# Designs tried in a protein design run: designed miniproteins, single chains, continued (5). Part 80

Each design is a single chain, and the fold is of that chain. pLDDT is the mean over its residues in the fold that is shown.

## One batch from the design tools (miniprotein)

Design m18767
Fold by ESMFold2-Fast:
Structure m18767 (fold): chain A 74 residues (1-74)
Amino acid sequence: DAAALRERFEAANEAEQKQLLIQIADRLEAEFEAIPEEVILQEAKKAGLTREELEAQIAAWKERIAAAKAAARA
């Protein structure tokens, strides 16, 4: 539950916030890798995007997630 994770993040100290951010980043990376083609097509239609546009956005988000995770570990 994203709301429960956000509440835990807000209540956590700085070290725990970094740990939670890494856990969230790991989950998002796994979810992006596991997305079926049918789900990508459905989400693109819901957002009014082409498949290529959604795939480009997913790639950009994956790069940002990886960078944020690396920064949290530093």
Scores: mean pLDDT 73

Design m18768
Fold by ESMFold2-Fast:
Structure m18768 (fold): chain A 70 residues (1-70)
Amino acid sequence: SLQDELDELELRRLLLTFVRNSEEWLLETSGSRMPASLVEQQKRSIAILDEEIRELDARIAALRAQIAAA
């Protein structure tokens, strides 16, 4: 169902947000002790996760609108 699809996307968004926040926390707490190359790699990883979360948010919004219109 559309509701089941929405629930799956919301769970995926929650999991990606958890990973993103965990990586940001690690960078904030340990970044000064990390090689510059690893810091840049982590920043790029966070940026990719932020883009994926934004795309998921758009899909969730579209699906919610579809459910509301039904």
Scores: mean pLDDT 89

Design m18769
Fold by ESMFold2-Fast:
Structure m18769 (fold): chain A 84 residues (1-84)
Amino acid sequence: MIDWDDVDDSMVRMARAVGLTTGLPASGRLVEEAIRAKHAGDTDRALRLLERAYAEESRAHRARGRLDAAAADDAQAARYRAAL
């Protein structure tokens, strides 16, 4: 089981890290869609959207040479995939 309070905190940190001044990045929009899916009762869709958001963020960090951040995002994506 995932802790949705942890997810909300992680979402806020992720949105701040990726889109500091120009609105929501693509990964931030995926997290927003995941929260809507969770509130609609579609837990599987929420988990798939969170996996996708973190996988996308991991690719962005790798492209910028942020390997530790990319590894952390990969681990988080794998955690959501395992919860499916």
Scores: mean pLDDT 68

Design m18770
Fold by ESMFold2-Fast:
Structure m18770 (fold): chain A 71 residues (1-71)
Amino acid sequence: SEVSELFSKATRELARRNPKRKFFSVEELLEVLRKLGLSEEDLEKVEAILRSMGKEELDENDLVRLQIEVS
């Protein structure tokens, strides 16, 4: 899906910015997704899922879970 493609691009961009980073901030992920053109409706869905997870930082497994739940 388009959302899945944008998540893939966002995770690559985050890894490019700091290749040694194991965790990503929720704010930085949302910023990158918005810049890549994810709709406000889909951004609201992502934010709702992130709130349910109760995390300020996400690892690679959290990103995969988000991609599945939004797709």
Scores: mean pLDDT 76

Design m18771
Fold by ESMFold2-Fast:
Structure m18771 (fold): chain A 81 residues (1-81)
Amino acid sequence: SSELEKAIRLMKSGDGGLASKGVEMLLSLGLSKEEAIEIARELAKTGNGFAVGGALTLLVRMGFSLDEAVEILEEAIEESR
């Protein structure tokens, strides 16, 4: 849980390098696809471009297609409006 919280904090930092580090940390935790979707949706709702970009990278590296990943993120952003 502490490593998960740290990874999410890095992705919300507003820095691309820290967001990339956060993605690698999340991938090392062995997340399920469902857990990755929940985290990506949370990140998408921040309005932070680096967090959204990191969430996209996370989903694609977890095995989602680019189209599937974009749809997940767009739905989360729309729900936050």
Scores: mean pLDDT 85

Design m18772
Fold by ESMFold2-Fast:
Structure m18772 (fold): chain A 90 residues (1-90)
Amino acid sequence: SEEDKQKLLQAIDEALRLIDELEARGPNERSKRAAVAAMTYVASLAKKAGYDEIAELLVQAVREAMATPDPREALRILKEGLEQAKKALE
């Protein structure tokens, strides 16, 4: 529904703002965990709303972010995934 789409877009924007804030403060393992948690929540919302392809894209970004030992790289991967998801919904 349009309402579900708008809620998902809002959640994506909130997650993007969080990642920008975490990057500005200097990324570390704690900030990586926070960003992963936020992205996992967005992926769950996408799946519940029926956007299965977007949910899969976000889950893949989480897996890639978790695999990298560099917290800065992890935040970059998560941000790119969220931006791609947002474009797919627009």
Scores: mean pLDDT 89

Design m18773
Fold by ESMFold2-Fast:
Structure m18773 (fold): chain A 90 residues (1-90)
Amino acid sequence: QAVEAYLKAAELHEQAGNYESAGKSYEKAALLYEAAYKETGNLSHLEEAVNAYEKAANSYSQAGLTEEAIKASIEAGVRALRIAVEKVTK
């Protein structure tokens, strides 16, 4: 519920050209997905968090917020590596 609200808010902000607000909403969604992963152990939540961080990075880039975009990209990459390790270690 809460994560869907942040994702919807982010989409509406992007449609309105409010890319900084969109990036912040995607980051909040990513944090909620990470919390769900920590609670459930379900890798699909971590995959959703990666997607949300990537969208946050794109939104921050559109807003000209280079530092925030880099940070969000790093967060996405770190989680993507965790997913890869989990899948390789079987």
Scores: mean pLDDT 85

Design m18774
Fold by ESMFold2-Fast:
Structure m18774 (fold): chain A 84 residues (1-84)
Amino acid sequence: KYYLLVNENGELIGYIVEAEPGKFVVGPTTHPDLKIGDEVEIKGEIPEVSVRDPNVFPPRSEAVATLRLLKVDKEKNKVTVEVV
C-alpha cells in the first residue's frame, strides 16, 4: 500500500511507502529536496480503513490516504508530513 504526497497547494509531488509496519519512507517523487528512502514522520492519525475518493484514481492500487508535505530536514534526511 502507499500514500499520496502533496505539496502546500495540494499538487501531487510523490508517494510515501510503508517500508516496514509503522516505518514510512519517501517513494518516487518530483520534489528536488526529497530522496527515495528518506524517513517520514507523519503528524496526525493515519486512517485505519482506506476510503477511495471517487475523484482520485490511482494507477493500479488504492492509496491509503493523502499526506501533505510540512517540512524537509536535509541534515537528518527526514521529512515531516501531515494527514489531509
Scores: mean pLDDT 72

Design m18775
Fold by ESMFold2-Fast:
Structure m18775 (fold): chain A 57 residues (1-57)
Amino acid sequence: MSLSELSPLEKAVLSLMIELGRRPSDEELRALAEELGVSTSAVRRALKRVEEVIRQL
């Protein structure tokens, strides 16, 4: 599990999760997508990847 290979989007999602201390809500993920100029689907995919990495950590 290499955290160094996370994409910038995946790192942004990870940072949000760490700041919240919990999984982001659906609305928070959508807001993050709009802020970063990416699709909500991309943010959701990034969240799933980040959750897999965190579970192995």
Scores: mean pLDDT 77

Design m18776
Fold by ESMFold2-Fast:
Structure m18776 (fold): chain A 85 residues (1-85)
Amino acid sequence: MAREAAEAARRAIEEGRSPLEAAAVGIRKAIELVGLPEATVRLVPDERGEEAVELTTPDPRNAELREAIGAAFGVAAEAAERLAA
């Protein structure tokens, strides 16, 4: 789960997507693998007007999904650091 989410996010970065878009791609992959068809992920403006990832899920405490989210954001954070350097 987490591995597949990280791989999907990394591929999105290689395709030229932003770090947040890549995180959303990885999370979307995790949702498919967990089998949560009611869950959605999208890029929305946060409370400060900056782009953020929004996840809507019937099981927000699903351990596999939370671990996969962490893995996808880890890839996105690493890519963001490289772009900032």
Scores: mean pLDDT 73

Design m18777
Fold by ESMFold2-Fast:
Structure m18777 (fold): chain A 95 residues (1-95)
Amino acid sequence: SMEEIIERIKKALEKLGFDKETIDNIINYLKQNLTPEEVEELKRLYDEMKRIIEENKDKPVAEITREIVRRTREHAGSFVAGLASLIAMAELPED
């Protein structure tokens, strides 16, 4: 759901050290500006990034991160691909 992807974005921003007010402002902006088509694309790309992580779970985090970055570059200029990658990378295990 949209609510599930928003919660994942919140957690990713918290891991990056953003304060609650900044996170709330970003989330409100996304809720007002993401189209239904962009939400569906975000879910699809997030699922793709999670599949990459699962298929590569036995590899070092640095290698998984490089693969996520490489895949994001294939969608160069996609704001949604950038969001999907940020969420997926925030959910990577610790080194």
Scores: mean pLDDT 77

Design m18778
Fold by ESMFold2-Fast:
Structure m18778 (fold): chain A 65 residues (1-65)
Amino acid sequence: MTKEEIVAKIKEAKERNEIDPISGKPLEDPVVLDDGTVVSRGDYVEFLRKNPDIKNPTLEDLLKY
């Protein structure tokens, strides 16, 4: 995914008042996963800390673990 695509997805998610699918709370410092899902940075960082072997997690990965 390009930087422009990442910026566009974050902007779109904020304009739609989308929530973090992991926590159900408003998006905080959002990041875009490789599958195009927008999540809060805190949830993304926590996932990587728990699963250091998974470098490019998808939403499915974040929901399974």
Scores: mean pLDDT 75

Design m18779
Fold by ESMFold2-Fast:
Structure m18779 (fold): chain A 76 residues (1-76)
Amino acid sequence: STKKTFEEIKENALDMVEALVKRYGISEEEARKIMEEFRQKIDEIIENTTDPLEFIDQVGELLGQVAKRIEEIVAK
């Protein structure tokens, strides 16, 4: 099922983001904001994407955006 594949990728991506915010000591408030924004954006991608490979590519781009956000917070 495409939906099951998307949900599995989503859960793995969320776990990855949670690991990153913990690794870099992001504050609880900023971590919650990053996680919520990431979850919302993935849900939007799920609603607009039917191809699992395209979905993986878009999730990869989203993870890249999270990495940049963490770098900006740490550079303060």
Scores: mean pLDDT 83

Design m18780
Fold by ESMFold2-Fast:
Structure m18780 (fold): chain A 79 residues (1-79)
Amino acid sequence: EIDELIAQLKSSDPEVVQAALEKLGELVLAGDEEAIRALVEALKDPSLSREMKVMILVILSESGDEEAVREALEILAES
């Protein structure tokens, strides 16, 4: 439930946020295209902190998906 993991990044509980980041990172390293796309879309969400968006960019950089990384950098540069 990738959408649920993305929603958990907005939790006020730091343990929930950390667990969601770890799980999303595992999915990205496994080449899960749905997780990669969901994280790119999450970067467009103005309710996420800049610190969280940087963490998402780092996770995406580990995917090996050059297109996703480029999209993420463009979004972050324009925010």
Scores: mean pLDDT 81

Design m18781
Fold by ESMFold2-Fast:
Structure m18781 (fold): chain A 95 residues (1-95)
Amino acid sequence: MEDAKKAVEIAKEVIETSKNEAARAGGEAALKAAEAVLELEVPEEVGERAARDALAGAEAALEGAKTGNEAVGAAGALGGIGGAIEVSLATGKKL
């Protein structure tokens, strides 16, 4: 999934560069979801949804990191968690 690969890149940037805890938490959640989509054999439909959620989460975390807006960073965490749950339910793997 191209979206999942992009989410990994953005999430890693947020985790490495941000000092904002909410933004870093959002990045970590998005990274877990994106890596799970790439590493696990997920049904295509579930993988597409999880990758989209992970990318949205990573982008929100990056925006929160840049603006210092903790609410935007927290929204990133929710998106990442949603993606992770979808993959975990589809694969039976704990993220």
Scores: mean pLDDT 70

Design m18782
Fold by ESMFold2-Fast:
Structure m18782 (fold): chain A 78 residues (1-78)
Amino acid sequence: EKSLIEERKRRMERLGETPVERVTLRIEEALLTASISEEEEKELLKEVEKILREAGYSDQLIEDAIKQIKKEIEKAKK
């Protein structure tokens, strides 16, 4: 629905102040606009892992976040 997409866009614009939030926005845009390729998915997951590691998150939290993102991408692909 248009109103939900607009609300999400505004929220993501506000939240795009950190690298982690910007990566989340990029992933959500990929899920909404088209199926991403396997190579693109791999690249996004690598970028997220790097950003979270540089931000000082533990390996366990990084792994959980990557699994969650991958799950959302797979759901969008069917």
Scores: mean pLDDT 65

Design m18783
Fold by ESMFold2-Fast:
Structure m18783 (fold): chain A 62 residues (1-62)
Amino acid sequence: SKKFDELMKKLEELHQRYKNGEISFEELVAELERMIAESDEKLQAFLKRYLENIKKIEEKLK
């Protein structure tokens, strides 16, 4: 769907900013939490899962 495709593009942009050192991990998490708060129920569930996965990956790299 178009809404999901736009969301994926925005998540990719945020991830690239994080990888390039433009934002911290804490800033990435804060932006994701803001996106969750602004989203409908279905997108909230997806974004919460995405955030959980990113946190687990960050912990694995420590």
Scores: mean pLDDT 77

Design m18784
Fold by ESMFold2-Fast:
Structure m18784 (fold): chain A 81 residues (1-81)
Amino acid sequence: AREKIEEARALISKKANESEDLDIQVNLTLAIIMAVTASKEKDPERLERNAEILLELAKKISQTTDPEEVRKLIEEAARKI
């Protein structure tokens, strides 16, 4: 679980550093905050599910350059966490 969250954070941080689009950077900052919050979960089963959701989010974010798509992906993940 923690390894997946750290992988997700690393991918999101890399995308934020590579993007010069301010809307993408703001949304990626929110995704990082979401990952930090999820990592504080005390239930191991919920932590594992949250880690899977975040890793999937991070992989999808890495594949897109559309600010609106990034926003939609983050909103969808937030609803599942």
Scores: mean pLDDT 77

Design m18785
Fold by ESMFold2-Fast:
Structure m18785 (fold): chain A 72 residues (1-72)
Amino acid sequence: MEEIKKLYEEINKILEEMKKSTSRADVIRKTAEILLKVGELIEVEFEKIRQGYDRDEILAESKKIVEEILKK
């Protein structure tokens, strides 16, 4: 879960930087960075499921973190 939390914190940081962006090119770059981090997050979440973590519990925690980020 620490790895998942770190990735969400990194995504949130990029989102905050994107809100301050004054150029279309910067917004595009930040969007690409978010997509790369989301890819890493998906891989980590599936690895946790393989290790025997409850899928529904992982998904519920991930949803909670995403909702918190999107509200900011």
Scores: mean pLDDT 73

Design m18786
Fold by ESMFold2-Fast:
Structure m18786 (fold): chain A 59 residues (1-59)
Amino acid sequence: AADDQAVANVEKHARWLADRGERELAVRTLRTAASVFEHQGKTDAAARLRAFADRLEAE
């Protein structure tokens, strides 16, 4: 689905930022995207992006 592709694209970008040492920016990017999806009523997409942000912060 289009939402699955959009989430995957955000996750790929955040992973690329984290790999470059921009971990704080990666986490912020994921949380911002999650808020946008939540505002659109896409709660599963938002939850997936927040879970990824939490994992990056735990590393």
Scores: mean pLDDT 82

Design m18787
Fold by ESMFold2-Fast:
Structure m18787 (fold): chain A 96 residues (1-96)
Amino acid sequence: MLSAAFDVFGDGKADGIDLEFILRVAGLDPSRIPRPFDVNNPEAVRLLLEAVRKYDPDLFADETDGVLTEEQLKELALLLGRDPSKVSGSIKLPPP
């Protein structure tokens, strides 16, 4: 579901180009996201999630306040072309 929601060009792939497009549509600067994308960087995760919520506010709608779960991080890793089996545990989001 996550990768399909990010396939804004309909090419059957959710990659860095799709993510950069979403960031631009949301009014965020994609150059501020480190390459390769590090899901353990709270600033990068915050910027990406802010952009995703502006694009599709129902995505991650069931996330716990201030925490991104391991399942959600694995979905994000798949979307970014990273190995989801390397993801373990949850990440504490920065305060609003």
Scores: mean pLDDT 53

Design m18788
Fold by ESMFold2-Fast:
Structure m18788 (fold): chain A 92 residues (1-92)
Amino acid sequence: SAMAEQLRRMLEEMDKLAERAQEEWNRYPELYRERIKEGLEQDDKQLLQDVSKNKQVLQQMQERIKQRKKLWDDLDRDHYGTINQQQLRLQQ
């Protein structure tokens, strides 16, 4: 159960970091998007190193990172789509 507690704590910390990064993305998408993404990736790498001796925890955290990258890609598409729609409205 110590492993399960460590996994839960690490996943909660990753989710907390991702939520803060998403709030910054929503506030400053044009200016800070790449810096926010890079910062979150660096934080993830540090957390992975902290649990490197526990293979099961590592695998779960890596899966969470993959899921988050998909969400970030979806946000990039939505942002681009929104801009295109606004530009189309200005042209009409």
Scores: mean pLDDT 64

Design m18789
Fold by ESMFold2-Fast:
Structure m18789 (fold): chain A 75 residues (1-75)
Amino acid sequence: AQKYYDLGLEYLKQNKPYLAMQYFQKALELDPNHALSRYNLASLQVGRLPRFTDEYRRALEEKEKAKPAAEKAKK
């Protein structure tokens, strides 16, 4: 579990929060009580870090398209 958490931190240092999030998820698969991984994963999932990589932004857009398109940009 610790190894995946450390890898997640390395990806955060590279400004790749989306990849970091995936590694924190792997850490939690091995140790569901790893508080640091849970905290960092929650922070990344709520999109509170403005310095996200393009891949994370693109992943968010793809998820939004998968949801019911009830409301759209009203300009």
Scores: mean pLDDT 65

Design m18790
Fold by ESMFold2-Fast:
Formats: C-alpha cells, structure tokens, sequence
Structure m18790 (fold): chain A 66 residues (1-66)
C-alpha cells in the first residue's frame, strides 16, 4: 500500500535489504488492518492494531532511522 511505497522511496539505500522489506511489510499490513478495524467499528482492534503499527515503526526507526 501507500505506506510501503513511501518508505521504500524515502529509503532507497535499504530497498534490497530483506529485513528492511519485512519491517516495511509489517507496517503496511498493520496499517491496513487498522483501517479495516476502523471501518468495522471494532474499537478494541483499532487500539491493538494502532499499537502494532507504532511498534513496527519503532523497530524500523531503531534499526534504520537517523
């Protein structure tokens, strides 16, 4: 999705790193699940998926961020 495209475009130096790609995919999947939970009206799932997005982004930043 758009999150994955943006992260890959902003980090061309890591595009071929399989671990970076896995973390980007995790963020993208968690973001999609968050959107789906929001449309379903599942407040518990929204909170859980939101935390998962934040955790995945934190891992990406800890490993590859400035």
Amino acid sequence: GPVKVRLLEENPQHRDDPEFQQLVDEVDEASKELVEASFAGDSQAVVEKGKRVQAAMQRLQDRYGP
Scores: mean pLDDT 79

Design m18791
Fold by ESMFold2-Fast:
Structure m18791 (fold): chain A 60 residues (1-60)
Amino acid sequence: MSLEEIYLELYRNLYGEDPVREARIREDLAKMSEEEKREELRKLKAYGESLGVEVPEIPA
């Protein structure tokens, strides 16, 4: 599973489904390096965990 897919799943868990928002997130993530994607995902994960939201498994 890609970092982009995990990020989108976590974002849906936090804010619900929004196809327009998801398309914009995909475009933004596509411009990032793998390291930048991992950093953004770590930040979103920490925020989601602080709210008690279900966080998908992130590959090592």
Scores: mean pLDDT 78

Design m18792
Fold by ESMFold2-Fast:
Structure m18792 (fold): chain A 92 residues (1-92)
Amino acid sequence: MESDVDAFIESAKRRGIELDDETIEAIRNQDWEKAAELFREAGYEELAETLAYSLPLPEAVRAEFRRRLAEAYARNDWAGMAEIVREEARLR
């Protein structure tokens, strides 16, 4: 199976985007949040925004929503859980 990660790296190079070793390592580790930050620092703001908006929510954000859902569940706050789910959906 060809790695989607390797395909992305090849596509970026074909588009004339110069990738440093740190950016390549972030992409290979599927740390897309870090990769987007590195692209932004390199001046590829449009690519950084595209990655940020086309990928699932960052793991830290997803972890925070999971934590908030667990707290609402522990309190039997079903209305609060529904609002948290709607809030997460609005960020996609």
Scores: mean pLDDT 67

Design m18793
Fold by ESMFold2-Fast:
Structure m18793 (fold): chain A 62 residues (1-62)
Amino acid sequence: SEREELILENAEKGVRDAAKEYGLSEEEVQEILDRVRALIAAGGSEEEIADAAINAFKKKTS
């Protein structure tokens, strides 16, 4: 759906932009994006997807 595509596109851009700033590897970026894709496929809400991405990011930058 257009909504799911937009959510994924925005998440990919945000994660990649932040990864460049915080020094995450491509492997770490893919792990976060795989989690985002899985939640979108499972019908997760925008809030659930954002929280999962933020939590994964914090765990890798701690």
Scores: mean pLDDT 75

Design m18794
Fold by ESMFold2-Fast:
Structure m18794 (fold): chain A 62 residues (1-62)
Amino acid sequence: SAHHSAAARRMVERMVAAGVPEERAIEAADTLVTRKVALGEDVTEADVDAAVRETVQRWRAE
């Protein structure tokens, strides 16, 4: 949906701005969006914040 596509784009933009490689950022965003689509749920602001934080922390710990 347009909502899910917009949420994915925002997550990727925030992750890349924080130094995560675009390919890794896309993978993380797609994982969350796929889960939310399967559940019939919207991506919330809290979901976006958690996904960005966790992906950035994981990348920087590598």
Scores: mean pLDDT 84

Design m18795
Fold by ESMFold2-Fast:
Structure m18795 (fold): chain A 69 residues (1-69)
Amino acid sequence: LDELLKRVEKEIRERAQKEGLSEEQTRAIISAARTLLRHLLEVEGLSEEEARKEVLNAVNHLINFLKGR
């Protein structure tokens, strides 16, 4: 889990920096992604690969939302 969280966080930071998001916006996305990842793994019972794919899809939408704000 910790290794998966670090990998997802790194990918989010790289994408947020490329899109010109602030550190505050980047931290908000990471926080939301961690919450969603834990929910998908602990409540929904998804595999790590399935949960990661779903989280990255949600992150893409959240980055686009914050860019438009």
Scores: mean pLDDT 79

Design m18796
Fold by ESMFold2-Fast:
Structure m18796 (fold): chain A 81 residues (1-81)
Amino acid sequence: SIEDLRKAWEKYMETLSDEERELVKEFVERLIEAIKNKSSPEELMKLKREMREEMEKRGMSETTIIAVESEFTAAVEEAKK
């Protein structure tokens, strides 16, 4: 559910810095909106790519970027069920 998705992201974001959390929160809201709007797999992959590019520009560690992408992928797969 959207509530379960929000709780999973909220829990993960507790491990991030305030700046990283604000950036990730922006993309989480965009992901939730895309899921609600029945966005295509292509649109979701574009959003994931944009998220990675912004995290890289902010100098976030590769470990953190991979962890955020993993949570994003899990949320997309759960939304397909």
Scores: mean pLDDT 79

Design m18797
Fold by ESMFold2-Fast:
Structure m18797 (fold): chain A 71 residues (1-71)
Amino acid sequence: VEEAKKRVEEAKKRIEEAEKELKQAMEDLRQTPQGDLEGLNRAIGEAIRAIGDIVQAEMDIKKAQEEIESS
């Protein structure tokens, strides 16, 4: 139970970090000229990666919470 609670805390920190990365990627995308396809692709890739990190951390939280509830 304590280990599962610690995993929830760690996953929440990962979400916070990934949200900062997503915010930066969206800022980069907003600053990219419409004609710069390479810049757009890079910023989009960064945003997709950050979203993936958030989703994975949220799944880890759900698994840890289920362990706590089943105890």
Scores: mean pLDDT 80

Design m18798
Fold by ESMFold2-Fast:
Structure m18798 (fold): chain A 66 residues (1-66)
Amino acid sequence: MGELEEQIGREWQQLLDAARAGDRERAREHARRMAELLEQASGEPLDVEALADRLVRQAEALAAAA
């Protein structure tokens, strides 16, 4: 059970670190991986690309606030 949540947490941390570094390409890559893991966790089909875009925006907002 915890493995999927741990992978999501690791991808979120890498996304946030990439956003803090201004590496938008790396941020997008980790956001896509996180979105795919979130789709697996939900058990429902998700718009992975739209979710990844939202995750990048959220991480960029948090990076800008810190």
Scores: mean pLDDT 82

Design m18799
Fold by ESMFold2-Fast:
Structure m18799 (fold): chain A 74 residues (1-74)
Amino acid sequence: MIPLSSLSEEEQKELIERMEKAAKEASGLDLKVSIENGELVIKPPDKPVSSEDLHTALVAIAEAYKEFNEEKLK
């Protein structure tokens, strides 16, 4: 996997947008994603969410991150 700290500001924004979009499309949740000190930080929504919806959103985020890494390896 590509270290988050090695990504440019533009690449970090692209990755965040992809992850947030994937989570919303998969689960309907508006999760806020940020990169802090080279680490991925996912903030839960202000409303109560089911563990199933949260899990679906996190899986979608992980898949988006994997696809981004695969694009960078080509």
Scores: mean pLDDT 76

Design m18800
Fold by ESMFold2-Fast:
Structure m18800 (fold): chain A 89 residues (1-89)
Amino acid sequence: MELGKIKLEKTIPREEATSESLTQAATELETALTEIAKEAGVEVVKVTVSLKYDAAKGEYVVTVEAEIRGEKEQVEKAKEEAEKLTKEY
């Protein structure tokens, strides 16, 4: 079994950032990563959620990273799908 990491980020302007909107973004990204992992046939070993404030831009960056385990081809497929989806956020 191979190990890999897949990551999605979403940026929320400070004016739109509430506890609810930040939680919603984290849930959305975690759901998307879980679906990618399921379709690729890999196991999700660990999920990490991070929140960072960019004061220069006045934006919050919500990052969700999943550590995945599977066969090499499945891990590569999951990484490719996450890279495609990264452009949507």
Scores: mean pLDDT 83

Design m18801
Fold by ESMFold2-Fast:
Structure m18801 (fold): chain A 105 residues (1-105)
Amino acid sequence: SSLEEFGKKAMERAKEAIEELEKRDPEVGRKAREEAEKFGEESPAGVEGIGMATEEMLDKSKEEQERGLEIAKENAEAAVEAYKNGSYAGAYILGVGGGVEVRLL
């Protein structure tokens, strides 16, 4: 299905971004991996958001990376709620919003 394919690509993207973050800061990268795995079964949009936010964190300071991860988690949790309520478009927008907020740090 299109949703299954989306989820697979979201997780692949998140894993690639997390591997790069782990090379720069192993502790923050590990935390990002744990969050991606936690949301992997709950919301593909949440995982996409964590991946996008992690990509934006690569060139940030450690403090901004830690804040970025918290922003990504909050948006992923909101995406899970939207997904459970049947708002798949809303879930995607919330997930992507985490990446946008991190970019602006």
Scores: mean pLDDT 77

Design m18802
Fold by ESMFold2-Fast:
Structure m18802 (fold): chain A 74 residues (1-74)
Amino acid sequence: EKEIKKIVAEALAPHFLAMTDAERVELLKRISERLGIDIKAVGLEPVPPLTPAQRARIDAAVDEIIKKVEEKLK
């Protein structure tokens, strides 16, 4: 658990610099769902509607982050 959170934080850092707060929240929700972990930045309120371009960018970022986490956990 502790190691997973550290790996996720390191993988998230470059993506976060290019994202809005709404995109960051959605990214964290999707990462927590994919990994089955509770990430504190996941809010209780629904994320504002995202554009198709924002969703595609988040999808790509999620896939890259999950890939890095899985490689680190091997």
Scores: mean pLDDT 69

